# Designed miniproteins, single chains, continued (4): the designs that were tried, part 32

Each design is a single chain, and the fold is of that chain. pLDDT is the mean over its residues in the fold that is shown.

## One batch from the design tools (miniprotein)

Design m13080
Fold by ESMFold2-Fast:
Structure m13080 (fold): chain A 104 residues (1-104)
Amino acid sequence: PPSDQELLDRLIEEAEAIAATLSPEVREKLLEAVELARKENNIDMLAGLIQGVDQMLESEYTEENYERLKQALLDVMDRLKASEELKELALELLDLLAEELRKQ
């Protein structure tokens, strides 16, 4: 199995690849959330955040899908004991991404 360092390195690489496809505003929020999750050593939360963003990008945008993903992320954040700062950044990121997807 991969080491924690190998998992972290892969997650950061995935986050950077996703960030490169996003608008500057969404990209900055994603990278800020990634750095905070890394600083807090919450690899599981980082993985959950990246998975949530990827799922939003791959899924058809609907209000129902957005609310479902937002609730799933909130549940994951509570389970993994994410800080209030990380929760706030993750929610801001999701809202910015949803706004961008609505414009399509």
Scores: mean pLDDT 78

Design m13081
Fold by ESMFold2-Fast:
Structure m13081 (fold): chain A 75 residues (1-75)
Amino acid sequence: MKQEEEKRKERIEKLAEEIVDAFRTMNDALVDLIRKENPDLPEEELAAWQARLDSLIDRDAKRFKEEMEKFLEKL
């Protein structure tokens, strides 16, 4: 029983990782679009903005994992 539960958690973690990867891909595409539309934008400003978004994605990924764990606990 415990091994099946562990495998289920691994599948959920992989799905969460795929969702996070999708967000990162979208973020990278958005940064590229901003760079193309604003060629005169300082690299420092763009890097600071990207760092803020990366921080938010990391925070949301952690929250997502916590919520998924809560679902498993309430089963």
Scores: mean pLDDT 74

Design m13082
Fold by ESMFold2-Fast:
Structure m13082 (fold): chain A 71 residues (1-71)
Amino acid sequence: MEISKEKLELIIKILKLYDKKLEDLLTESEENEQLISVVQYEMGLPVTGKLDKETLEAIKELVKKAKELGL
């Protein structure tokens, strides 16, 4: 999965508005469904709000890339 630094920064900025980190999205909860949907939309995945396999892998990749970029 490809993600630009700009798109990653945008996602992190949106999560900050809700006092959430990328890692927080790895836990299924009603609060996280809307934020998971945002990640799915930005990553071009089906917008289900559910932590399916493709969504889980996308969030893990975002977490890894954020750490590599010092975000």
Scores: mean pLDDT 79

Design m13083
Fold by ESMFold2-Fast:
Structure m13083 (fold): chain A 75 residues (1-75)
Amino acid sequence: MMEEIARKAAEITAKALRESGVPEEEIEKIRKEVLELIREGKVEEAIQLAAKAVKLYTSEELAEKALVEILELLG
């Protein structure tokens, strides 16, 4: 379950960043960091990192949409 949640959260984050024109190299770095945090059981830190990344690189509307999708995966 956690691995599937980690994968989906990373996909949602990557999609939002890609839609905002972030380079694939940066998207891959952020994706790996989010996945590592979730695998370590640091779910709250993973959400915070994803939130920070989408807020930094996307519009407020895209950030809100991505965060809602991530939270739905985590319950």
Scores: mean pLDDT 76

Design m13084
Fold by ESMFold2-Fast:
Structure m13084 (fold): chain A 53 residues (1-53)
Amino acid sequence: SRAELTAYAEELAKKYNAPLDRVDEIVDMSLRYAKNFEQAKRLIEDAILGLSK
């Protein structure tokens, strides 16, 4: 679960030129607030896109 979310977040960060050093914090946040894996991925996407601008 965590490893899958970390890989997903790293891939999105590279795609959108977001700082890779923030990936762990974003994954931790998604695991804290999300009720399921799908919601966690949505939180990760939102956070990464926010950092890319």
Scores: mean pLDDT 80

Design m13085
Fold by ESMFold2-Fast:
Structure m13085 (fold): chain A 78 residues (1-78)
Amino acid sequence: AEAEALRDKAARAEREAKMLKIGVETGRLYLQATRDAGAKKSPAEAARMVERATNAVKWLEQSLEDKEKEYEKLKKEL
């Protein structure tokens, strides 16, 4: 029976999703701090910093969605 292996995979996916959620929340706070700090920089420098932070948050959000879908699929198989 592969039930234990499936439960272990589900537990890992849940843990990874929780960590990614913290990453998204931290990234959003960092993005806001970058916008606030950018007010003291040149407009071009501020724009580059915000774009990099925005792209990082988008990648984390997509990774979280993919991991949550993986976890839901594993739960449905249990």
Scores: mean pLDDT 80

Design m13086
Fold by ESMFold2-Fast:
Structure m13086 (fold): chain A 103 residues (1-103)
Amino acid sequence: SSDALLERATETTRKLIDAAYAGDDEKALQYAEELAKLAEEDPLLTFQAMARVAVEEARRDPERARRAADQLARLAEKSENPKASRTLQTLADLLRLAVDDVE
């Protein structure tokens, strides 16, 4: 269902940001791959979930969000999975835009 996909995308996005901030490259890549699969099912709902979580994270702790974005961008360049790489870069860009809006 759309509600179940939205909840899963929201939870996976939060876990991805947490893993990236912690420097847990393995978990961050796993969550990026899961999020990329959700984006294949419903790209718009997945993007909306990512954008909402990015705004929530930036408002809660802009410095943490900025550091997470830097780690996500670094992982995007290193990832051999093009879909995961795109998901990582998209989330990094959303976090950076959200931080700029709240600061």
Scores: mean pLDDT 90

Design m13087
Fold by ESMFold2-Fast:
Structure m13087 (fold): chain A 102 residues (1-102)
Amino acid sequence: MDAALTAAQSEGAAAGTVATAALAEAGDIEGIKEAAAELLRELGVDEAAERVRAAKTLEDLAAIINELIAKADETGDLRWARAAGIVAGAAGQIAVARARLA
């Protein structure tokens, strides 16, 4: 990934983390997925939004992140890098929510 794609992914991760922080505090895993899906729709990556909503595991989210990174590398389109970041931020917050519930 070039420097611009890396920066876009970091921006996405920050946005995903901030948007879902209160939901993670509340242990609302479905709310985290919905908030991330809304950010992805706003970004124009509706297919990724629907896949995030359907995801059952952190492994499902990791697969989505890997596919979005691959698209970003192939196309050079910053939207895919931002989308990958958003999903990564949400996945981190889901892990935090699960740790709190344990």
Scores: mean pLDDT 83

Design m13088
Fold by ESMFold2-Fast:
Structure m13088 (fold): chain A 110 residues (1-110)
Amino acid sequence: MSPFEKEIEKFKEEAEKAVDEMLAKADAEKNPARRARLRELAYYTVLGMFLMRAWVLSKDPSVTKEEMELFGKAAMEVLDKMAPHMPDPERFARDKRLFEEFLEELIKKK
């Protein structure tokens, strides 16, 4: 396994752990409106982390196209794990598609 593959696997594990912790806090909230807002906050936090990481990796000349594709796959797997917990599935699906399109454009530039 390459050093980059190990870094991405660790990133995925850390992201999944952060998602699980944030969703557990949302599930402990008894007020439905606040629970929904906490789930949305978890989603925006994770999406923001992935957008920033994708941009940083896209600007690193040592990162290959194949490595960007590996990162994209890991990010999409984490977002798919969040999908059943989102209060607005249609908005989540749209934002996920926009993120996938953003990744594809960054990969094309490699």
Scores: mean pLDDT 81

Design m13089
Fold by ESMFold2-Fast:
Structure m13089 (fold): chain A 74 residues (1-74)
Amino acid sequence: SDEERLEEAVRRAREAAEEMRRRLEAQGDPSAGHMYDSAMARIEEIRREYLETGDLEAALRQLDALIAMLEREA
């Protein structure tokens, strides 16, 4: 279902955010917690937009873009 596809993408994005936080913490970066909180807030914005619009493809594109950004920061 669309809901299952969205929740799978959300799960992957949360995993990417957690991995970024672990890498930043391992480097001693004091922004690790703030970067994590910002990523989690963005995931919730994307989920909220999907609930308002029903546009699954837009939500999946935004989550994929977020994952790519989080992987670059890590």
Scores: mean pLDDT 87

Design m13090
Fold by ESMFold2-Fast:
Structure m13090 (fold): chain A 81 residues (1-81)
Amino acid sequence: MEIEEKLKELKELGEKANSKSLVEVTEELLKKEELSEETLEKIEEAYKELPEIKEMLESEDVTKVIGAKLRVIGIALDLEL
């Protein structure tokens, strides 16, 4: 399922950003048999941001790395709601 692959990539982002919250919420969502339409939309929105956040995390600019980690926290919080 396409959404399962997106959740796995978001989990990998959480691992790279050292975000326990994002890793845990994506693992919980991967275990669910049914996802609400609202949750699916949130996953799609988060996945759309993934390439930019990943690039920011790999940046030599500490400010960009901090910004990426804040965005990861925002994604984890949004997915938990």
Scores: mean pLDDT 82

Design m13091
Fold by ESMFold2-Fast:
Structure m13091 (fold): chain A 76 residues (1-76)
Amino acid sequence: MEEIEKKIREIEHRLTVLFTAKGLLEAARDFVRWMEEEGRIDPATAARVLAQIDADMASIDKEIEKLNKELEELRK
């Protein structure tokens, strides 16, 4: 039981880190869009940065989904 509880805590901690990272990337995406709307950065630079953010978010979403499945299996 203790070993399963430790594994659950490890997964929950990693999920917290990933959700925090995703929130920061969402805020960064909104900031980049705001900068483009204000004319503070060119559209090509905005598009490049947004594409990188979207790629990073997609990677995080895949890891979150994988960890959620592992967590469900452990909790049953």
Scores: mean pLDDT 85

Design m13092
Fold by ESMFold2-Fast:
Structure m13092 (fold): chain A 96 residues (1-96)
Amino acid sequence: SGLERARRLGIEFGMKMAEALLNKDMDTLEEIAREAERLMRGLGRREQAIIAGAIHGAGILTQKAIDEKKKITKEQIEEAARKGAEEGLAKVEAAE
């Protein structure tokens, strides 16, 4: 389904952006963000919310780890992306 594809894309973008943040690679972070924005323009509100939520979840967890100078695993970032995706979807569905 479109929602399943959006979950996979959201996790992929969230993971890539988290990796760029950990590497302090702002150019790659900007490129990934632009790619995600272009892709999201062609999608419905629920799919956009899933992708944006996944990116937000991964980003918040990763930035917190950087600020606190703590190690973070790929599995923790992926879980934060999955949680963010579901929170994004839930907010849009609650507004309908």
Scores: mean pLDDT 89

Design m13093
Fold by ESMFold2-Fast:
Structure m13093 (fold): chain A 100 residues (1-100)
Amino acid sequence: SKKEKIIDILETLKDFVDKLLEFAKQNYPELVPELEEIKRLVDEAIEAAKNGDFEKTLELVREVRDRLIELVKKHFPELYDQVKLILDKAIEELERIIKE
C-alpha cells in the first residue's frame, strides 16, 4: 500500500541515521546531540506516516534532510554531493508516492 511504501522509505532512513549515530558515538562524539535530534525527527515522521499524516511526514523528512546536509557539509564536505543526491531522491520518491 501507499502507507507501507512510505514507512519502508522512512525505516531505511532511520537505519541510515542509526548507523551514523553509532559511528559518531565512537569517532565524533561532538556530533551525537544533533544526530540524536535528527533520529527523533525520523521517529516522529514514521509515527506521522502510520497515522496517515503525509504532509507532516514530508515536513519532518525535509527537516531531517536539511540538518543531515548541513552536518555533512560542515564535517564531511567530500561526501556532500553524494549524500545530498541520496536524500533528494528519497524525498522525490516520497512526494511521488504521496501524490498517488
Scores: mean pLDDT 87

Design m13094
Fold by ESMFold2-Fast:
Structure m13094 (fold): chain A 80 residues (1-80)
Amino acid sequence: SEEDAKIAAIEADFRGHADLTLRLLAKRPDVTREQARRVGEALVNQARSDLLEAGVSQEKADAFAERMRAEVERRIDEVL
């Protein structure tokens, strides 16, 4: 569907940006897990906003945000 295509596109963009951002943060000597989490939360909130602006339903945008928050947590555990 059009909505599923929009979600897939924003998810691919999010995953790429989150991976690069968190790996760069992990290389900084003064960055904490809490700071990385705050950056990750900002990225999730932006992606959720982008989905709503693209016409994706609030229910699907919320489900996406929940999945991406879990992904951010896993990536923080991987790199920090």
Scores: mean pLDDT 87

Design m13095
Fold by ESMFold2-Fast:
Structure m13095 (fold): chain A 95 residues (1-95)
Amino acid sequence: TKEVQEELIEAIYRYYYLKTLLDLLINNPDIDKEEAEKIAEEAGKEGVREVSLNLAKIGEESGGKATLESLLEEYKKKAEELEKKLKELEEKKKA
């Protein structure tokens, strides 16, 4: 459904955003948070653009609501795992 597609796009954005942000913070511990967030936002947008091309193709080749729901679950789980790792990194940064 349209609702599943919208949730999937949001989950994809969040996954690429968190992945990029976490990578930046690990590799550049002195990076400005706002600068890291700007780079992560751009990565999220790029990730959505790339996956959206594949989603359009899936929608044409099969009535794949089940495929879209499976992808949504996968991206949500990946995003949640990255968010947990980000929180662990922030806790380690405490004095």
Scores: mean pLDDT 76

Design m13096
Fold by ESMFold2-Fast:
Structure m13096 (fold): chain A 76 residues (1-76)
Amino acid sequence: EIEELIKLLESKDPEVRKEAALKLGEIGSKEKKVIEALKKALFDKDPEVRDAARIALLEIGGEETLKALEEVNKKV
């Protein structure tokens, strides 16, 4: 399931990418692959997908996710 959701983050449809990001947040997995996939989605071309990735990382929580969000903000 998680691997399928990570793959959906690369969908051509921004609505599918948005839903995948939100579902990953609801699952709350702290696996590095999930955090890295959502971190990449923070740079998505669609602003709603970027917002969904940010919400998902905040839902997963922990210092690791907050650090990832801070690093992205410094680079943008």
Scores: mean pLDDT 76

Design m13097
Fold by ESMFold2-Fast:
Structure m13097 (fold): chain A 95 residues (1-95)
Amino acid sequence: MTLEEIYREMAELGVRLAEKAAELSEKYDPQLAKLVREFADILRELVEKGLYEEAARFFPKAVLLVWLIKQGRFDEARALAEEMVKEAKEALEKS
């Protein structure tokens, strides 16, 4: 198993966590759900471009996002999601 393979698996897990976060927030905060889906789409594009290490950097934030949503901390989840979308777009543009 290579380091690149580990980054790819972490990146793919990050996409799944973002998709789960969107599903969990849909009923309570549709705007948050939309932001998180936009993040998931950008993260998937990073993976498709082979930018696994860059995409994998979002894994801890994706975990935190799911946790905040499960705790009903939607204001903090929105702020984190907005930050994640911005950072992911910047990573994609620099590639």
Scores: mean pLDDT 86

Design m13098
Fold by ESMFold2-Fast:
Structure m13098 (fold): chain A 84 residues (1-84)
Amino acid sequence: GSPEEAGRAAREAVLRSAGEGEATDNETAALTAHGVSRAGGSAEQAGRAGEAAGKLVMERGGSDTAPGPVAAESAREGAELGVR
C-alpha cells in the first residue's frame, strides 16, 4: 500500500486502542507496525515504522507515554516514514 494508507491504518489502530487516553512508546510502535502490515507493508517497513513512531512519542511527549491523539499522529508519521 501507499505511505498514506499505512499512515491512516496506524493512526486508526492507535485511536481504537487508546482513544483520548494514553499510549506508551512501545504500544504506539507495536500498533504502528501492525497498521503498516495490514496496509500491505513488508515486515521490514513495519519494523522501521514502529521504531520511528516510538521515537516520535518520546520526542513529543517528553516521556515514554503520550496522549492518545499525539500517539496516533506519531503513528501516522512513523508509518509514512517506514514505508518510504
Scores: mean pLDDT 82

Design m13099
Fold by ESMFold2-Fast:
Structure m13099 (fold): chain A 97 residues (1-97)
Amino acid sequence: MDEEKAKELKEKLKSEDPEVRIEAAVETATLPEEAQRELTPALSEVAVKDEDPKVRYTAAVTLGVLGLPEAKPALEEAAKDEDERVKAAAEAALDDL
């Protein structure tokens, strides 16, 4: 079940609908740590590269909640974001790592 859910969320993070990408990012925090680690590369890419600052903000907050050190490079890049809320979320996440 968790492997299937991780695959589902990985595909939803690539959705054309920003609300679907936001929901997928938030749902990642509800999964077991193994599934969270599997999703961390996709969530990290979303936090840095997503066209919607609300999606990048949500991904950065979620990476902070996960607390996985593998997210550090993506959070360091998100801390340079043009959106002040994305930047603040990434800086807060880095402080907790």
Scores: mean pLDDT 85

Design m13100
Fold by ESMFold2-Fast:
Structure m13100 (fold): chain A 78 residues (1-78)
Amino acid sequence: DELNRLAREQMEITRRYMEDPEGLRELMRTIARRKGLSEEETEELVEQLLATTDPEERMRMLIDLSDELRAVRELIQE
């Protein structure tokens, strides 16, 4: 299933970014830009995400913050 494959690839990319703080910040800035968030709001989201030690919870937060990932997730769950 193309949608399942896309979601899995997005999660893998997100996971790799979490291993690299700079990559994580760039990802969060991209998501925040789409949502119209400020740099301060973006940093708050990054701090919250990095404070989360559970990988599953981190992935959930990143999926919820991404409009594209959220749309794919909704299609899969339907």
Scores: mean pLDDT 64

Design m13101
Fold by ESMFold2-Fast:
Structure m13101 (fold): chain A 55 residues (1-55)
Amino acid sequence: SEATRGELLRWMQERGIGDPEALSDEEIRELARRVGLSVPQTRRLLREIGREVEL
């Protein structure tokens, strides 16, 4: 889970994505496959990351 979170954070930073709402459903699906999570799990994790980045 922590390793997956780190990979998502790195991927978002490399693409300049700070807002999880900026990702399309298609992008979320591709990201989910890349990190080995379901789409709902990936959306949930992106929201958590987005909230932390706003700190």
Scores: mean pLDDT 72

Design m13102
Fold by ESMFold2-Fast:
Structure m13102 (fold): chain A 80 residues (1-80)
Amino acid sequence: MTKEEKQETLDYLKAEIDKLNLTPEQRAEVDELIEKLKTLPPEFWQSPEAGKLLEEIRIALYNNDPDGIIEALKKLVELG
């Protein structure tokens, strides 16, 4: 994944998450986690582990589960 593709992926995820009815506290936590993820190297996003966590985020988005999204984002930050 290129640096540009990484930014596009994170911007896409944030836009999808922003469509959810999040509390101000959940929005602040998501914003902080996305900013931390933007600092990770592009090669990180090609790992199978990162791919599994991105899938967890997609499933949580489908289920309208903000807590699941936040937990998956935290796991991504911890992995990096």
Scores: mean pLDDT 78

Design m13103
Fold by ESMFold2-Fast:
Parts: structure tokens; sequence; C-alpha cells
Structure m13103 (fold): chain A 75 residues (1-75)
């Protein structure tokens, strides 16, 4: 059974590869975010089961805080 996943990655090429990999494993990619602002907006709208984030060391704790506020796990 697949999960509903939101992918956070600012680089379009890396993002597309992550989306393809998740979909090949039977997960539904419900949306993508290229910034922390888009992540916050899409968490409220899409209510994903999981956030998959590939971000800088500086942005990682911010991603964790935003996802925690919305009660969504991050990988």
Amino acid sequence: SGMRVLVVEPDEEIRDKVVAALESEGHEVVGTARSLEELEEKLEELKPDLVVAIVSREDWPKVLEIAKKHNVPVL
C-alpha cells in the first residue's frame, strides 16, 4: 500500500528523480515544494502522510519544525 507523499527539493532535476522513484514504489506524490513557503502552504492544502525532504543543512531544522507543526513525519 502506497503513502501520499509531498516532496521538498529546490532542484528540479533532483526533484523529478525523487518523484519518479517514489511513484515506482507505489506511492502517490500529491505535490512538490521548492521552498519552505511552498512546503507550509501545501502541507495545509494536501495533508500528506509523509514529507520527503532533500534540503541544505541550514534548512533541514526549519523543514522539521514546519512538518512537526502539521503533525506530518519527515524523511
Scores: mean pLDDT 86

Design m13104
Fold by ESMFold2-Fast:
Structure m13104 (fold): chain A 79 residues (1-79)
Amino acid sequence: SAVEAAQEALKVALEAVRKAGEKKDKKSLLRGIGLTIAAIGTLFDAQLAEQAGDQAAFQQAEAEAKQLKEDAEKLLKEI
């Protein structure tokens, strides 16, 4: 679901933030924080879409969440 995808994206983004913080990598830390904020926004959008039964908004939120997870996984690998 869009909510599950957004929750997974948030988990990976938070792991990237923790790893960057441990390594004192300020640039990766700031990028990870940005991805975390985006994932929180997508989770909020996904929850609103579920409450409204808006299928188009659901699909959009799920696509955005999957992209954010990929971006966060790539960042985590680069740290």
Scores: mean pLDDT 86

Design m13105
Fold by ESMFold2-Fast:
Structure m13105 (fold): chain A 114 residues (1-114)
Amino acid sequence: SLKDRTTVPPGYKEVAKNVYVGEITDPYIAVEVANKYPHIFVASEETKEKIVKIGEEKNPDFPINIVILDEEKAKELELGEDEAIVRAFHFELYKGKPEEAVEVYLKYMKALLS
C-alpha cells in the first residue's frame, strides 16, 4: 500500500510510538530522503525532543519522521535551534515553531494517506 511505501525510511529508529528519528550526516541525502518521505527537519536535540513529545501526545495512526540537521545545513536553510521545517517530496510545507510544524505534518499525512 502507499502507507507502506511513504511512511518510514529504512534504518530509522522508533523513539516513541509512531515517532521515528533518522541520523543523516550528508545534507544532500537529507533532502533526497525528504523528497521520498514526508519529514520534519530540526537543528537541535532539544527541538527534536519537543517534537517527539508533541507527536507522542497527538498519537497518530501513521509515523512522524524526524531528522536532525548539522549546524552548516541548518544555517543554509536559515533554521533556528527552536524551529522546525516540514518537507514533503520536492517542496517545503512549513518553517517555524515545532507545535505548528507537527500540525502541518499531520494534516499533510492525513491527506496523503486518504
Scores: mean pLDDT 76

Design m13106
Fold by ESMFold2-Fast:
Structure m13106 (fold): chain A 80 residues (1-80)
Amino acid sequence: SRLEKLKEFYEKMVEILEEWLEGKISEEEAIKRVREEAERLNISKEEEDSAIELVKEIMSLPKEEQEERIEYIKKLIEEV
């Protein structure tokens, strides 16, 4: 379903953000991977752009708030 694909997309976005937070990938690489997952899963351009804005917002936060925001998103995904 469309909702199942969107859930999978956000789960992949969280995995990418966790790799970036651990210093395994750059900000540019993280954004690139999120866009590639959106294309692979046929996510709408509107949803892709919304997710990229969320990624950029998280990356602009203090380190402690980055971790809290990622954990919050993980919990929201689990409730769907």
Scores: mean pLDDT 86

Design m13107
Fold by ESMFold2-Fast:
Structure m13107 (fold): chain A 90 residues (1-90)
Amino acid sequence: MKKGQMTRQDVIDFLIGLSKKKKLNLGPVEVTRALEPVVGRNPESVVTKEHREKIVEQLSKFMSPEDVAIVDKELDKLFESNGKLAEKYK
């Protein structure tokens, strides 16, 4: 068990909140599609810093390069905070 673990649901909530705050065209469908090939469909699946690159790659299929850069930067901060940043987007 990883200390300071973050779940798939935490990452989904973070990305949806980020989308609303920064007016990105990311809905629950796009976010879940981006996470499914990386961490599966279980909302309690642990998401690690190693998954960030693959999540960003999947999200790039639904977003402009400028929006992808915003998400990549914010996800890096999220993983550094061990999910504490996700609380700001609830």
Scores: mean pLDDT 74

Design m13108
Fold by ESMFold2-Fast:
Structure m13108 (fold): chain A 78 residues (1-78)
Amino acid sequence: SLAEKIKNAIENGDYKTLFELLPPLKKLFDPNAKTGVEFDANKLREAIKNKDIEKVKEILKNEMKIELSDEEIKALID
């Protein structure tokens, strides 16, 4: 599944593969990058900026249908 591929990439520190699986995430880490319009990217970006693990987790689940653990979310925002 997509979630398993994402989890495996995070656990292995393979951020190149992670950004290839989720290209919008790469843009969200760059404050000057243009984000996609497929979901409310501004809400996700703000949550990442604030290091709000719970909010990032909720947005990914609701908007992208991706469920990640708190540890996986922390790896994305730290």
Scores: mean pLDDT 61

Design m13109
Fold by ESMFold2-Fast:
Structure m13109 (fold): chain A 68 residues (1-68)
Amino acid sequence: ALPSVGEALALLSEVLSDPNPSREKLERLAAMGEALAASPDPRTAAVGRLVLDAARAVAERHGYALEL
C-alpha cells in the first residue's frame, strides 16, 4: 500500500527533531517520498518531492548513503 501524506510528514517531523536520526529512518522517509512523488495526484506528488528532498538533505548532513 502507498504511504499516506500524514505518515510521511509524521516521520519527517520525527527525523527533523532527532539530533542523530538512523539511516533506516532516512531510507524509510526517502522511500515514502518516492512513493508519494509517483502519485497521479499533483498535490500528493509535490509533497512526495519535498519529503524526498528533505530526506536527502538530512542524509547528506549525517554522511549517510540512501538506498533509493
Scores: mean pLDDT 79

Design m13110
Fold by ESMFold2-Fast:
Structure m13110 (fold): chain A 86 residues (1-86)
Amino acid sequence: SQHTEIGEKLLKEAEELERNAKTKQDKGEAASLYIQAGESYALAGNYDKAIEVFERALELATETLGEDSAIALQAKKNLEEVKKKK
């Protein structure tokens, strides 16, 4: 699936950016890439992988930017929406 391939690419980019992160902004960018990766997996119908990736995005955004940050709220929303799908 094209969406699975895109998700895998974005996930690798997010993981690399997180590992090399030097600033709070870098970690926020990594969290945004995790959200994009999760969205791609969800579009592919791979909800289990999407959940895993959105949980990572939410954890990173919450730790770095706070639980009320735009990125954390977006990750939480996407996680809640994907969990409703069977």
Scores: mean pLDDT 89

Design m13111
Fold by ESMFold2-Fast:
Structure m13111 (fold): chain A 73 residues (1-73)
Amino acid sequence: SEQQRQQQVQQLLEQSRIQGRKSFDKYRLELEAGVHAMAAAVYRTVDRITGGEYKEEAEEHEKKAEELEEKWK
């Protein structure tokens, strides 16, 4: 029937939205972790050049990258 066909279409659309949202969230977390990992590497480099002024910033970004990686694994 027409009603059953419309219901099936709505279910497929909802499943597509749910899967799209999950995929986007994983991608977003992966990108955010990557940005924090890059920031940590930059701060570690600057920390070595400046004699320890950026150690805390490097460690904070490293911790955030690890926490975000745990969320998508």
Scores: mean pLDDT 77

Design m13112
Fold by ESMFold2-Fast:
Structure m13112 (fold): chain A 84 residues (1-84)
Amino acid sequence: SQEELAARIGRRVTEAAARTPGVDEAQLEAVERAVLATYLRIVDSGEALSEEEIRRLIVDAAARALAAAGASPETVRAFVEAAE
């Protein structure tokens, strides 16, 4: 299902953030919150989304959360590359 796919992508994105050098615990918590919020919006929308669209929405939200939590541009870039 789309919900199962979004949950799987969300887990992979969170794992990528956890493995990214320079991501601290507070930044990882921000990613986890952003991933969950985006997952819930995808589920609540009822909209048919492709795997690529789901991944983009989750990765973009996580990258924004990392930057807002004070991660360097280099750390955000490394995370996005790992999450793709």
Scores: mean pLDDT 87

Design m13113
Fold by ESMFold2-Fast:
Structure m13113 (fold): chain A 80 residues (1-80)
Amino acid sequence: MSKSELEKLLKELEEALKNGDNEKAIEILDEIKSKIDDLSEEQAEYLIKRLEEIVEKYQDKLSVEVAEKLRELKIEIANK
């Protein structure tokens, strides 16, 4: 995955969370999860940092399901 593709997915995730579109947020998280194996160590660290920033910024807008998927995704990236 390119840095540009990763940034596009993160931007789409933020937009979905801003709009309260939990279904779209889950779809984007599942797409990111499917691409974890293609990430370099540097890209994985960048992704974890960006996901933590998104969680902090949109904490009040996160459904339980989205929050759980974000936690699981971070664990999978860290265990890569």
Scores: mean pLDDT 80

